# Ledger of designs, part 91: designed miniproteins, single chains, continued (3)

Each design is a single chain, and the fold is of that chain. pLDDT is the mean over its residues in the fold that is shown.

## One batch from the design tools (miniprotein)

Design m11149
Fold by ESMFold2-Fast:
Structure m11149 (fold): chain A 90 residues (1-90)
Amino acid sequence: DKITFQDIDDFSTRLLDIWRQLQAGASPAAVRAQLQALLDEYKFSKIVQDRVLRLLDQALASTDPAEQRRLLDLMAGIVVTYMLIEQNLS
């Protein structure tokens, strides 16, 4: 199983859609469930899923818009970085 640029692009597009849903007033629980399903579909390990979802939970609980943005950007960067590493190692 080899990660392709198309897989990374598709993942990033779907991640951005989840983020846009949150911006449009989707419930935090729905956003979390969609992200968990996306991570599961792309076969991220349970350890990676738990770390990413923990960062999302912290972002969703934050009352500071700057901290929320920082945590969401960090979360997105981590998952894309794991996909890029897997692509290069495959």
Scores: mean pLDDT 75

Design m11150
Fold by ESMFold2-Fast:
Structure m11150 (fold): chain A 74 residues (1-74)
Amino acid sequence: SAAAHAELEARVLAVFEAEKPLLLAYYREHRDDPSVRDDILRGLERALEWARKNNLPRLVAEIEALIAELKAET
């Protein structure tokens, strides 16, 4: 249902918003370690694919923005 879908997106977005600053801090702390950076980017790409498959456009936009931000720092 539309209500269940909206609730799912809201819950996942809340988790993403809570985790984002921690992920950014960890990525920046390990900026000189390409394996850590690659693992984080790979994890985000998997999350992006999941978000697209589940039709979560707000989450898609947020993950794409984060991937772009992190790649710009590489």
Scores: mean pLDDT 86

Design m11151
Fold by ESMFold2-Fast:
Structure m11151 (fold): chain A 92 residues (1-92)
Amino acid sequence: MVTLFELYDESGAILESLATSADEEAQREALKKLVEVAKEYGKPVTIRITVTGTREDAERMAELAIEVAKEEGLKVKKVSVEGQRAEIELLP
């Protein structure tokens, strides 16, 4: 199983992407790296997470992304889950 993480700027351009196993520790580390890039960018961004599992797996990834973003001092503006995809809009 693979989880794909993508970080987009406000124009929809990709800033960073990485893929991990479906291991929670690997997923958390991937999210920390994307959140660090978002902090350095200093503008609104969207994290998109695509899972190879179920909608419940995507919802769990959204929850993890919210947790990591808040731990790193970013504000969560919007969260959406559609099928196997979670999108989290972050503010600096």
Scores: mean pLDDT 85

Design m11152
Fold by ESMFold2-Fast:
Structure m11152 (fold): chain A 64 residues (1-64)
Amino acid sequence: MGNVGDKLAEQIIEAVRNAKDFEEAKKRALEIGKEYNGEEFVTEMVEKSKDKDELIALAKTLIT
């Protein structure tokens, strides 16, 4: 993923934090995934998470 992965992770974290609920957060994350050609990867993160905090934690693993 390189620099694209870092940008993808940062965009997802920001979108999830700013989403009003987990459903909105999942929708925004998937849209960002499509934009960065990481849709399959983002779909996996969304499916593994149960709430916004878990989704943010999974996204953070891309840049840590």
Scores: mean pLDDT 77

Design m11153
Fold by ESMFold2-Fast:
Structure m11153 (fold): chain A 90 residues (1-90)
Amino acid sequence: MRYRVTVKRKDGTIREVVLSSSMSAEEIARATGVSRGLAARALNAMRNSDARYVLVTEDGGTLDFASRAEGLAALRALPDDVEAVLIERL
């Protein structure tokens, strides 16, 4: 399946990429620039969550949202040094 992933890195930069649940965690880490640990958690959420919008943080937090706007607001509200991804099922 395909997912739109909005990435927040430790430098505060935000970018979007389209990923597949068929990718490895290493390929996701390379495509997003996030840590391998966060990439592995993101892949797990893509494969095992039924929610359309899922926020995953590097510290192991996972939150489901009803809309992309709510997920993006939560992502932007995180401290600048926190790495996280918002996953949207396409």
Scores: mean pLDDT 83

Design m11154
Fold by ESMFold2-Fast:
Structure m11154 (fold): chain A 107 residues (1-107)
Amino acid sequence: NAAEEAIRGAEEGVRGALQGLLFANMEKNDGGAYGFSTGLGGAQYALETARKNPKDGKGAEEGARIGVEGARLGVQSAKKENNQMGYEGAEIGLRGAERALEGASKL
């Protein structure tokens, strides 16, 4: 069940980061797109690790932490540029990446 929770958390992280990346690209927010692209990579790595080694929570957690950091950079970039839609998209991606980290941390 801990392995299923980690996979589910990582899938939510991928979904959130991808949704944020689509939002940032639609608004031509390069900083937000960079942050979400990094977050998406981390969430995808966490998902791949959780699926290949369901008992390796540390690898999945590390990938998810990288995803959270990338998403946070996107949020900071959107705030600095006073881009409200970029900020909202970045927050969606960040919440998804944080869910992936929570799932991975329970392994």
Scores: mean pLDDT 70

Design m11155
Fold by ESMFold2-Fast:
Order: C-alpha cells, then sequence, then structure tokens
Structure m11155 (fold): chain A 96 residues (1-96)
C-alpha cells in the first residue's frame, strides 16, 4: 500500500514524464499521460483523498488495476492544487 506522500510523488513523477515527452515532441503520449493525471487529481479533489490507479500487466497477459487511496490533510490538498496548476500549464503547451 502507498502512503499519501508516495501517491503524490508518483503523480509528480508522471507530470515530469509528460513534460519530458512534450520537450521531445511526443504530443500524443504527453496528452494521454496528462489526461490520466488530471482524472486522478480531479477524483482526489472530489473525494477529499489522494488517489492513484496503477495498471500492471501480469506474466500471464492479464491487465490488473490497483487503486491506492489515502486521506488528504490540508498540506496534501495544497500539494494537489500545486500539481493541478502544473498539469494546466503543460496542457496549455499541448494546445500551442
Amino acid sequence: DLTADQILAELRASIEQAEILLDEGDYSRARRLLEKVREELERSRREGKVILTVSRMTPSGQLEFTTYEAEATPEHRARLEELERRVEELEERLER
């Protein structure tokens, strides 16, 4: 299980990966990653939690989904708002 801090770190890492993809000109992969992160951030805000869904392919070829949830403190909410602003900035780069 992931803590709230670990979930936020994974979301931040995904945003950083989207920025790298944008810098490399891979707009389609960047868009898909930003859409996924935005959905998770919106869900987290609506439910008052920090939430992350991870997809994993098993060796048998099955796709497994694991959802991690943790309570959001006011500090965690502020960090979610920071990540939301960063996603918005990168989405503006996609529209240019």
Scores: mean pLDDT 82

Design m11156
Fold by ESMFold2-Fast:
Structure m11156 (fold): chain A 95 residues (1-95)
Amino acid sequence: MAKEKLEKIEEGLRKAREAVANKDMEKAKELAREIALKYRYTTHFAHPDGSRTVLYYDPEKGEVVESVVPGDTTLPGELENAKYIEELLRKVAEE
């Protein structure tokens, strides 16, 4: 079960990267929002000015939030999502 979730995240990330390569940022963000909503995976899009667009699931709002943040700023929801992914990876290693 955990391995299947990881494979779906990897598949979604592959498709999002393909969309970025094709300069279809709207499709890339759409795929990133789906991954964030279903699997709580945080996606980052780096910009040349050092800012980044972050898409993550916010449990307080019950929705995926899109934010543009300066530099290496970390949002609280990113830390919660990172813990979820870490636990998923641990379960995959045990299966």
Scores: mean pLDDT 74

Design m11157
Fold by ESMFold2-Fast:
Structure m11157 (fold): chain A 92 residues (1-92)
Amino acid sequence: DDIKAEVERARAVSKRGREVGEEGARLSEQLSDTPKSEQLRELSMQSGRVSDKLQATADAGDILGIDPAKVRAVTKQGEAEIEKVQKRLDEL
């Protein structure tokens, strides 16, 4: 695997994180008068932060040519965190 493949994976996971965050934000607005709204907003922000970190890591890999293994490690962690957020959204 080369840096290009790892960057593409990081960008794909970042996009998924943004989509999960947008879903959480939408659900938070719909449930605005309930305690669940605050939890949904926090999950949305958490997914957004993961997405931002993945985007920055992908950009560093693409522009600066950082170690592909480092991009892969950050992507794997981000994917796991986004999956955890999605599961929590599905349970609310």
Scores: mean pLDDT 85

Design m11158
Fold by ESMFold2-Fast:
Structure m11158 (fold): chain A 105 residues (1-105)
Amino acid sequence: SEEAREYLELGEKYFEEGKYVEAAEYYYKAAELDPENPAYELLAKAVILMVDGDFELAEELLKKALEIAEKQGDEYTKAVVLKYLGKLYEKQGDYEKAKEYYEKA
């Protein structure tokens, strides 16, 4: 959906500003417009878990979202998920792993 893509782009804008809760709200909006794509809801949930400090479950959901985006050939959603994996590892102090994911995005 073009509208779902616009919500993902708004979510990315809020992510770049460090406004992760607002980013997640736009990913939930994308999921409502495209309920057949589970990557958007997984991304939204993972972002909230990351903000709450539940890094283990956030990583699991982000990796599931990444696998779905890769299978769909959705390079934009893949890049967004890779950026969040980078941020997740950065928040845990794993700067080498964070760099690897940021460079893949």
Scores: mean pLDDT 84

Design m11159
Fold by ESMFold2-Fast:
Structure m11159 (fold): chain A 92 residues (1-92)
Amino acid sequence: MEKEKLLKEAKELEEKAKEKEKEAQELMDEARRLQDEARKRAAASTPEEAEKILGEAAERVHELITKANQLLREASDLREKAKELKAEAEKL
């Protein structure tokens, strides 16, 4: 009974980790899209406007990547906790 409860809890943590990893991937995809769009707009602009466009995009991309990295760290922590629960279940 206790072993089954620990395995169920571990599975729920793995599901949460997968959800956070998916959200992180979506943010990274958005960052890539913003960077590509900024590059295209900069190519069509004056050098002065291009510098501003690329600078603003770099700030937003940095924010998205930072958030994605935080979600990946949280997912990693959840996966480690799931491993600990599985190891504890194996001792029962």
Scores: mean pLDDT 87

Design m11160
Fold by ESMFold2-Fast:
Structure m11160 (fold): chain A 86 residues (1-86)
Amino acid sequence: MVSELKSLNPEEVIAALEERLARLDESLQRGLERTPPEYHPVLERLAELERELLQRLIELIRNSDYSGAAEAIKEYEERAERIVRE
């Protein structure tokens, strides 16, 4: 149906990703200041993966490569889950 297409606006998605990317660096720095050093490697690895993902998603969506975007999200989720479980 058309409901799924109407709920996914490319320009709105890009704006949300840009906002998330802008908050990510500040959130990481605040997290590092408030978190014991033993957890810093996990936070840094997760932030690095999310930053790369967000930048790639913005580019892929601008190029209307929605299949590539979906694949990138899946790869990110798998990598992030492995990091968190350690």
Scores: mean pLDDT 76

Design m11161
Fold by ESMFold2-Fast:
Structure m11161 (fold): chain A 99 residues (1-99)
Amino acid sequence: AIELLEKAKRYLEEGKIEEAEEYLRKALKELGLDEATIETAVAQVRLAHEILGREAAVLLVEGMIQVVEGKEELDPAVVEAAQRVLEALRPEREELLAK
């Protein structure tokens, strides 16, 4: 799973969002997440990229890598970026859930 998340992060850094989404789906499926959770996570990374830019999307995937690696404490920069992304995505998420 970590290798697939690292590939997703690399594709995001290259601006290849479709390839990043594909590898993110593969990684989360390997981790045993259900399809609805996988598609929600992919949508959040996509919206982060569109609303806050590439760096925010990269930091979300970095946070996922840190969780999978079993780090006791996440990098504060990653936590702050994730919180900013979730706050910025709140209206978009509500619109998406209404569909």
Scores: mean pLDDT 69

Design m11162
Fold by ESMFold2-Fast:
Structure m11162 (fold): chain A 88 residues (1-88)
Amino acid sequence: EKKKIAEETIKALQNAVDSLTDDPLENEIAAALVEIVYAITKVSDPELAKAVQPAVDRLVASILAGDREGARQALEETVKKIKEAAEK
């Protein structure tokens, strides 16, 4: 179950980052989607959610700032943390 939740979470986060534009409103929507995915993860697997929280916070901040490179780096860190936590 953790592996499936991790795979679905990673895919949802990648889709949110891929939807980033130069429009601040579109980026607010992308950030909201990341927060929704995190909230679902927190309910489904609180341990996984706690492990990824710092990287998710950085991802949301980068998305809201319109920082595509920062968002990509934060996504990579979040994905790495999700994979590490799911292996436990």
Scores: mean pLDDT 75

Design m11163
Fold by ESMFold2-Fast:
Structure m11163 (fold): chain A 75 residues (1-75)
Amino acid sequence: SKEEVQRIVQKTVNEGLEKGIDLVELHKTLNTLLDLFQQGDFKGMQEFVDSIKDPKLKEIAEKFLQQLLQLKQES
């Protein structure tokens, strides 16, 4: 649901900020994944995450991807 997506986004932003990741960088990364998710481009989501060079941002993005994919199974 939209509410579940918003909750996951907010939790992920908070976790990224606690790890010292820049808010603008988090916003860009999460929006890219949300756009791909809405398009049904699950391969593009994985390729995007795999391309992330910052290990902290990559870990956050991997966790976000997994949570979005779980929501897809429940909808």
Scores: mean pLDDT 84

Design m11164
Fold by ESMFold2-Fast:
Structure m11164 (fold): chain A 57 residues (1-57)
Amino acid sequence: ATEALVEELARRGREAGEQIAKDFVKQGIASEDEIEPFREAGEKVGRNAGELVAELR
């Protein structure tokens, strides 16, 4: 289903955002407080990508 694709990409985006944020924290270019904002940004990007892909089907 289209909804399943959107939700899966949103979930993967959230996970990618968390991983990027943790790497940035380790590198000293982000703070621990920014991890949740990165998760939310990743989730939003993934959801938007899923919706765009769904429109092409």
Scores: mean pLDDT 83

Design m11165
Fold by ESMFold2-Fast:
Structure m11165 (fold): chain A 77 residues (1-77)
Amino acid sequence: SVEEQLEEMMKLSKEEKEKALEYMRELLEWLKKNNAPEEVIELAETGVKLMEHVLNEDEEGARRELERYLELRDKVL
């Protein structure tokens, strides 16, 4: 569920959140360099935004981006 995934992400340490954000940014750059489909790039961009909100302890912003991420993931996968 959205609530369970959000709770798990918010419980991560600052260091784990920073590492996850760095990973998502690197993944987004790799996808763009390899001409990934627009839908896949949008999914990765949403993942970056999600992790930025998680790192900033913005639970409401993180929830909105997580809901968008899951909707996009279901369409792409």
Scores: mean pLDDT 87

Design m11166
Fold by ESMFold2-Fast:
Structure m11166 (fold): chain A 62 residues (1-62)
Amino acid sequence: PVDTLIAQLRDTADWLESQGHPGAAARLRDIADTARRLSSTLDPSTVVSTARRQADGIELDP
């Protein structure tokens, strides 16, 4: 379910921001927003896979 993934990405972003990684948090929020937009036009599995790949590429702030 795309909504569950979006919620998890936002929760993780909030946690990363609290740990001092605001840049990584902002990138996760961008991925979540993109996933929500795409959920109206693409298959849920495609949206989930794409969002997970993008999230895996996020580097933590130094």
Scores: mean pLDDT 78

Design m11167
Fold by ESMFold2-Fast:
Structure m11167 (fold): chain A 80 residues (1-80)
Amino acid sequence: EEEVLKYVKYKLEILLDALKEFNFPEEIIKAIEETIKKIDEGASIEEVIEGLEKIIELAEKAGLDELVEALKELVEELEK
C-alpha cells in the first residue's frame, strides 16, 4: 500500500514536470498537484483513485489521449 502510493506519486511528479514545461491546461496541472498533496497528507488509496479519475476526465475533455492512458495505468496499479 505505501509502496504503490510512492510509485503513483513518483509518476505524477514526472507527469507534472512535463505538463508544466509544455504549458498544458492549468486545470489539469492543479488537479495533479492536489492529488500529489493528498498523497503527502496521507490520503487513502480510494481518495487517490478519485483524484486520478478526476484528472482522467479533464484529460479526456482536452483530447490528451497519452495522458489518459498513463493515468489509467496508475489507477490499475492502485486497484491490484
Scores: mean pLDDT 83

Design m11168
Fold by ESMFold2-Fast:
Formats: sequence, structure tokens, C-alpha cells
Structure m11168 (fold): chain A 96 residues (1-96)
Amino acid sequence: MIEERAEIFREDLEAMLKAGVDDREIALGAGSAALAAAVAGELELVRRMLEILEELGAPEETIEIVRLALEGRLEEAWARLLEIAASLGRSLARPA
């Protein structure tokens, strides 16, 4: 279960990096996925996501957001995602 979800995350992240997607779009996609997993208490999955981000050389902002989520600093992670979304003219739904 966790490895299947981690593999999907890896494939999506590799595709975004290969396509030259804006660092902010990567942060919103990967950061939101990690925050949702953290809110759900799936900390092992969040840790695997962080390892994948570090292995693939993801942008530092994305890595920082995922570290905040892993540390249980969910409001800080959410605040960072909202700032990035606002800079792109986008809105985010808070993970339940």
C-alpha cells in the first residue's frame, strides 16, 4: 500500500521535473500530497515522499514544506502552500 502510493508520487514528480514544470507548481503538487498524508496520520508515507524528493533533487521549497508536514507543523506547511498558490493566482482546499 505505502510503496504503491510512493511509486505513484515518484512517477508524478519525475514527470514534472522532466517537463520543466515551475518549482512553485511542484511545491503545490508534492507539498499538498504530503500534507494530506500527514493530516491522515500516514507519516511513513510522508517520510517516503521526503526521501523521493531528496533523491530526485526536488526544489528546496518543496522539501521544506514536506519536512514541516513530517514534523507535525501542519499549519506552517499549509501557510507556505497558500502563499505559493496565491503567487500563482490559485486557491487551495484545506486537507480534511
Scores: mean pLDDT 83

Design m11169
Fold by ESMFold2-Fast:
Structure m11169 (fold): chain A 84 residues (1-84)
Amino acid sequence: MVIKKGEKVFLKIVDENTLELEYKGKKATLPLSSLSEEAQKQVREARAAGIKTLEAVALKDIEVKDGVAQGPVELELIGAGPRL
C-alpha cells in the first residue's frame, strides 16, 4: 500500500515507541523512530497530555509493506483526533 503525499491519516498512540497509522480503514504499524525528531517530540508531548489519537497529513508518499510503514516518514501533525 502507498499513502500519497497530501493524504490525511490518523495516528493511534499505542505505546512509547509505536503508533498505529490508519488510512481509509486500513491499519499499519508506524515506529516512532521513523518520524522526524520534531514529530517524535510532538507525539511524546501529546501522550503526556493524555491524547490517544492524532490527525496528520503525509508530507511525502508513505510505503507500507507487510503492515509496517517503511523508512523515514514525514508527517504534519494537525492536532488531536480522529477529528478536532
Scores: mean pLDDT 82

Design m11170
Fold by ESMFold2-Fast:
Structure m11170 (fold): chain A 106 residues (1-106)
Amino acid sequence: SEKAARIVAESFRLLGDEEAAKEFEEMAKKGVSKEELAERIVEYAERRLEEQLKKFKEHLEKNPEDLSEEAKERLEEELAIREDPEKLEELRKRMLEEVKKWIEEV
């Protein structure tokens, strides 16, 4: 878990998210459980994706010709998943399982 938390901290630092990077550095120092670390990783990743999807939607509304039809369809699919509580819960469960597996392999 410590090694995984440090890798995640560096990843968020590279993304310019200094607050998230510091939180994961503290989690590495504390030696938090795999479950707690996985939940925090998914929470931050999902928040980051939600912010990016919102920015893409705003950009598309102002500049509809800037995105390909494939990109527009993908954005609409991702937004639809976020609005469906059952689909969002299923996505979160899959993300948690994949993140937990990654933490164990690191």
Scores: mean pLDDT 78

Design m11171
Fold by ESMFold2-Fast:
Structure m11171 (fold): chain A 109 residues (1-109)
Amino acid sequence: EDVFELLFNYILDGVIKEFFEADKDGDGVLSKEEFYSLLKKRKVPESEYDALFKEADKDGDGVIDAEEYFSWVIESFYKSLYPNEELPEELFNKLLEKALKAYEEYLAS
């Protein structure tokens, strides 16, 4: 339907797998160290780690839960493709719900 939705669906399995593999203790959250390890695997410059962690950690509790992680991925991916456009709330909510459902199904497998 939407080109962004199609592109996100294409990467979704990999996004779910990245979060699951980074969550070493299986508690459903990423520590700062686990998130930095994920960024290193993605070849993100170390100078960006602190800023990206603060961006993903919306509640400031020092950990990144699945909802925060998938929200950050959706927002970052949209911004990379459409840097001067606002992400529609309806599209964001639809993709976040889809990602959280896919994650729960992955855990049940």
Scores: mean pLDDT 80

Design m11172
Fold by ESMFold2-Fast:
Structure m11172 (fold): chain A 80 residues (1-80)
Amino acid sequence: SKFEAIKKNIVEFLKENPHLLERLKQYNKHGRSVEDIATDLALSYLASPSMESFLLAVGGALKLNTEEMQQLYKALSKSL
């Protein structure tokens, strides 16, 4: 499914960015796993009206820098 493909690519993105993953775990007070974080991001992406609106909302909330934002965009584009 498209959801599973998006989730898989986000999991791979997070594993390739361990500094970001550690930052997200510290920010997320609920102690979410990589798979749980990827699920939330995949669902958010599918609910967003565009890739741009998703990246603006999530990038701001997760405090992604330009390089991290580009890597996330590439990971999501593999699912398109």
Scores: mean pLDDT 74

Design m11173
Fold by ESMFold2-Fast:
Structure m11173 (fold): chain A 92 residues (1-92)
Amino acid sequence: SPADELRARMDELVEEIVRLEREGFQARKDGDLEKLKELLERIEKLVRELEEVTREYLRLETDIRRALLAQLRLMAASAGELVMRRAVEKLE
């Protein structure tokens, strides 16, 4: 499903960000300011990608939730009609 694909992409981005943050922590300890700057730029790019994917996921989840609620309302209305029809048939 598109929602599952977006969720998998979010997980991949989070894992890569965490990996780069660990590398950044090590670069900071080593005093490697050039590597730290490079890692921060890469993290910023991945965070922007994560924000975009998260926004798309939340929009898709809201639409799916809305569609499911609409279906449940239709099914509930249909079930009520069937119960009323069976009650009328029993009164013959």
Scores: mean pLDDT 75

Design m11174
Fold by ESMFold2-Fast:
Structure m11174 (fold): chain A 66 residues (1-66)
Amino acid sequence: SMKELLKEMKKALEEGNADKTIEYWKQLAELEIEKMREEGFPDSVIKALESAHEANLELLKRKLEK
């Protein structure tokens, strides 16, 4: 599933579809967080990664809209 999301994100990016690129990026981030919770990572680590993903998403949005 992560591999398929990466391929779809790459296609959206190459097509210049910012909205779809952002949508797939969010899905990838959520999948990573879910897998880390399944593996038993502490909530403090999960929350730190969620914050990092949010910050990186805002930077990506600004880059794609320019």
Scores: mean pLDDT 82

Design m11175
Fold by ESMFold2-Fast:
Formats: structure tokens, sequence, C-alpha cells
Structure m11175 (fold): chain A 59 residues (1-59)
């Protein structure tokens, strides 16, 4: 099973929860913190992480 995909999905769920609960500016900042370990591990680029945040903030 693709552990990488599972980690990305879990992180995206956290980003969605932040986007639903916080103002957009705060949600964006907190979501970057959630996605940082995946970027550091090379699982996501910074561009991919930003795209996920924008997707979540689109409601």
Amino acid sequence: MDEVLARVQAAYQQVLALAASLPPEEARRRSLEVLQPLVDAGVLSEEDAEAMIERALAE
C-alpha cells in the first residue's frame, strides 16, 4: 500500500479542518505548518502544498 498517499490524504484532511474552522489567513499559515513535514520529506513540493491549501480554502 502507498504509505505516501495515506500521509498526503491525512495532511489534507487536517488542512480541510483548519480551512473550515479558521479565518483564511490563519488557516493558510497553520496549513503550511501541517504540510511542512511532507515538503521536507520530498513527498510534496512547496507548489503542491500551496495548491492543496488553495483547494481546501475554496470551500
Scores: mean pLDDT 79

Design m11176
Fold by ESMFold2-Fast:
Structure m11176 (fold): chain A 73 residues (1-73)
Amino acid sequence: MPSPEEMIAEAEKILEEAKKLNFPESFIKQLEEMLEEIKRAAKEGKHLEADMLLGVMHVAFAAELVSRKLEEK
């Protein structure tokens, strides 16, 4: 299982990539909220909850990325 620092760093990387790709503002806000939840869970020693939230964030990012690719002409 990733360390708390690794989980937070990975979540921050996902958020930065979404911002670089100009994802919708509503989606960026959702990712920011997920990052804050991951930070809380990690700091409280709830590593399984933090890992699950990071997994949800990865799936959400991948789904939006695929959706964007399918819109390519």
Scores: mean pLDDT 79

Design m11177
Fold by ESMFold2-Fast:
Structure m11177 (fold): chain A 80 residues (1-80)
Amino acid sequence: MKPGSLEGAKFLIVLTMHLTGLELEGRLPQELRDAINEAIAKRDFDKLIELLRQAMANPKLSPEDRALLGDLLAEFEKLK
């Protein structure tokens, strides 16, 4: 699947919603959220994947949040 497909676009929306939820709960650093939002706006999917891996490496994330991000990253990599 190409990143510009409808399925890819829907996945980016779902991903953004989950990341926004994590930021609102104080579980995602603002700087990382801003960088992720910029990558999405520029459709820079390689940068987005890199930033998601950085988010998962954050020791302040709960194991549940890290598992969720891991699942989302794996699905996104299939769509890019």
Scores: mean pLDDT 69

Design m11178
Fold by ESMFold2-Fast:
Structure m11178 (fold): chain A 89 residues (1-89)
Amino acid sequence: SSMEQERQKVIQDVAEKLRLIGEQVDLLLEIRALPAATPRVIALADEVIYKASVENNLPEAVEVLRRVLELLRAGRVDEAEALLEEALA
């Protein structure tokens, strides 16, 4: 029935938002665990998550944090900081 389809869509939308929140938390914890993560990187990453939560732009925040994690793993700390600053502009 149409009512069951509507209910299923709401459940899927909520589940997707929760999944993206979980992805952000997992990425932030991985970033914080890296020796290359400066206090500035951590502070900027926290601000990206906060801004994304306020603006309801969770997928963009996940992509930014994934790229930051890759840059930090490669030792490209200045590039990671610049990417986070760009995401906050």
Scores: mean pLDDT 86

Design m11179
Fold by ESMFold2-Fast:
Structure m11179 (fold): chain A 74 residues (1-74)
Amino acid sequence: GPPFVPLSEEEVERWLKKFEEWAKEYAKKHNLPESLIPQMVALAKKELPLFDASLSFEEMKEKLETLFLGLFGD
């Protein structure tokens, strides 16, 4: 298979925008304070460079969602 390739800087930024939109919806749905959204985005920014580009977008999203739910969800 291809060699290990981490996400490009552009891919990370596009991914963060999608994750931020999901986090806004999640916060509204669960009556969470909007102050959690910047914290969640900061967490995603730290974690994304550790993800293998061979992972699908949905798999990367699920990993970040799991982290967010574990820290800020019920």
Scores: mean pLDDT 69

Design m11180
Fold by ESMFold2-Fast:
Structure m11180 (fold): chain A 94 residues (1-94)
Amino acid sequence: DEKKAKMRELTMRVLERALARMRAAGEASAAAREAARATVAEATAGLDFTEREKELLTEILALLASDPSLAVYVDEAVAEMLPEAEAEYEKLQA
């Protein structure tokens, strides 16, 4: 489904943008990364998530657990991509 695939692609671009900034500003602890892996495994159980997507989610959760102030980079990435997501949604409705 083109609409589902496009929205998934936009979501992954937002998360990758956030992760790049978070990695520049902070570091995930080994314990936080381990806990995040368990959380992602439970949340994605029985769902068709790629290993790439699971790794991306794991690293973001681990960074947020280690330093909650890094959430600002997620907020910034979402805000930057929101106009593009709205434009794509409008285009898919036409």
Scores: mean pLDDT 77

Design m11181
Fold by ESMFold2-Fast:
Structure m11181 (fold): chain A 73 residues (1-73)
Amino acid sequence: SEREELEAGIQQAVDQGQGDLLEQRLTAAAQRAEADGDRVGTARAYYALSLLYKQQGDDAKAAEYAAKAEAAA
């Protein structure tokens, strides 16, 4: 599924030490989507950030960005 592919991609990026780069790109994507009024794009970017933080063990940030994703949808 699209969700399973997203989760696998995030896991691979973290395992390869690319978590910081992925965080920067997802943050930029969320900012662009918000500027464009793209609620679906904003929710997807925040959801991806939530998964990234969860994979890194930052449960507080994971919960924060999950809430932002729900608010955007």
Scores: mean pLDDT 85

Design m11182
Fold by ESMFold2-Fast:
Structure m11182 (fold): chain A 57 residues (1-57)
Amino acid sequence: MRKSVVMGLVDRDETLALLIEAVKQGHLSLDEAAVAYGAIFGISVATARRVLSRRLA
């Protein structure tokens, strides 16, 4: 796999905050945000969903 120059170094906290904001604004569903977060950081969708749910509650 090749790294994208545009993506550079991805900060977990910044990515999490952006996904939470998108879900709160209705731009993404919780499931969509969990899939994206899991794919970016190599964690399961179930774990990503749990992390996002805690931040939304």
Scores: mean pLDDT 73

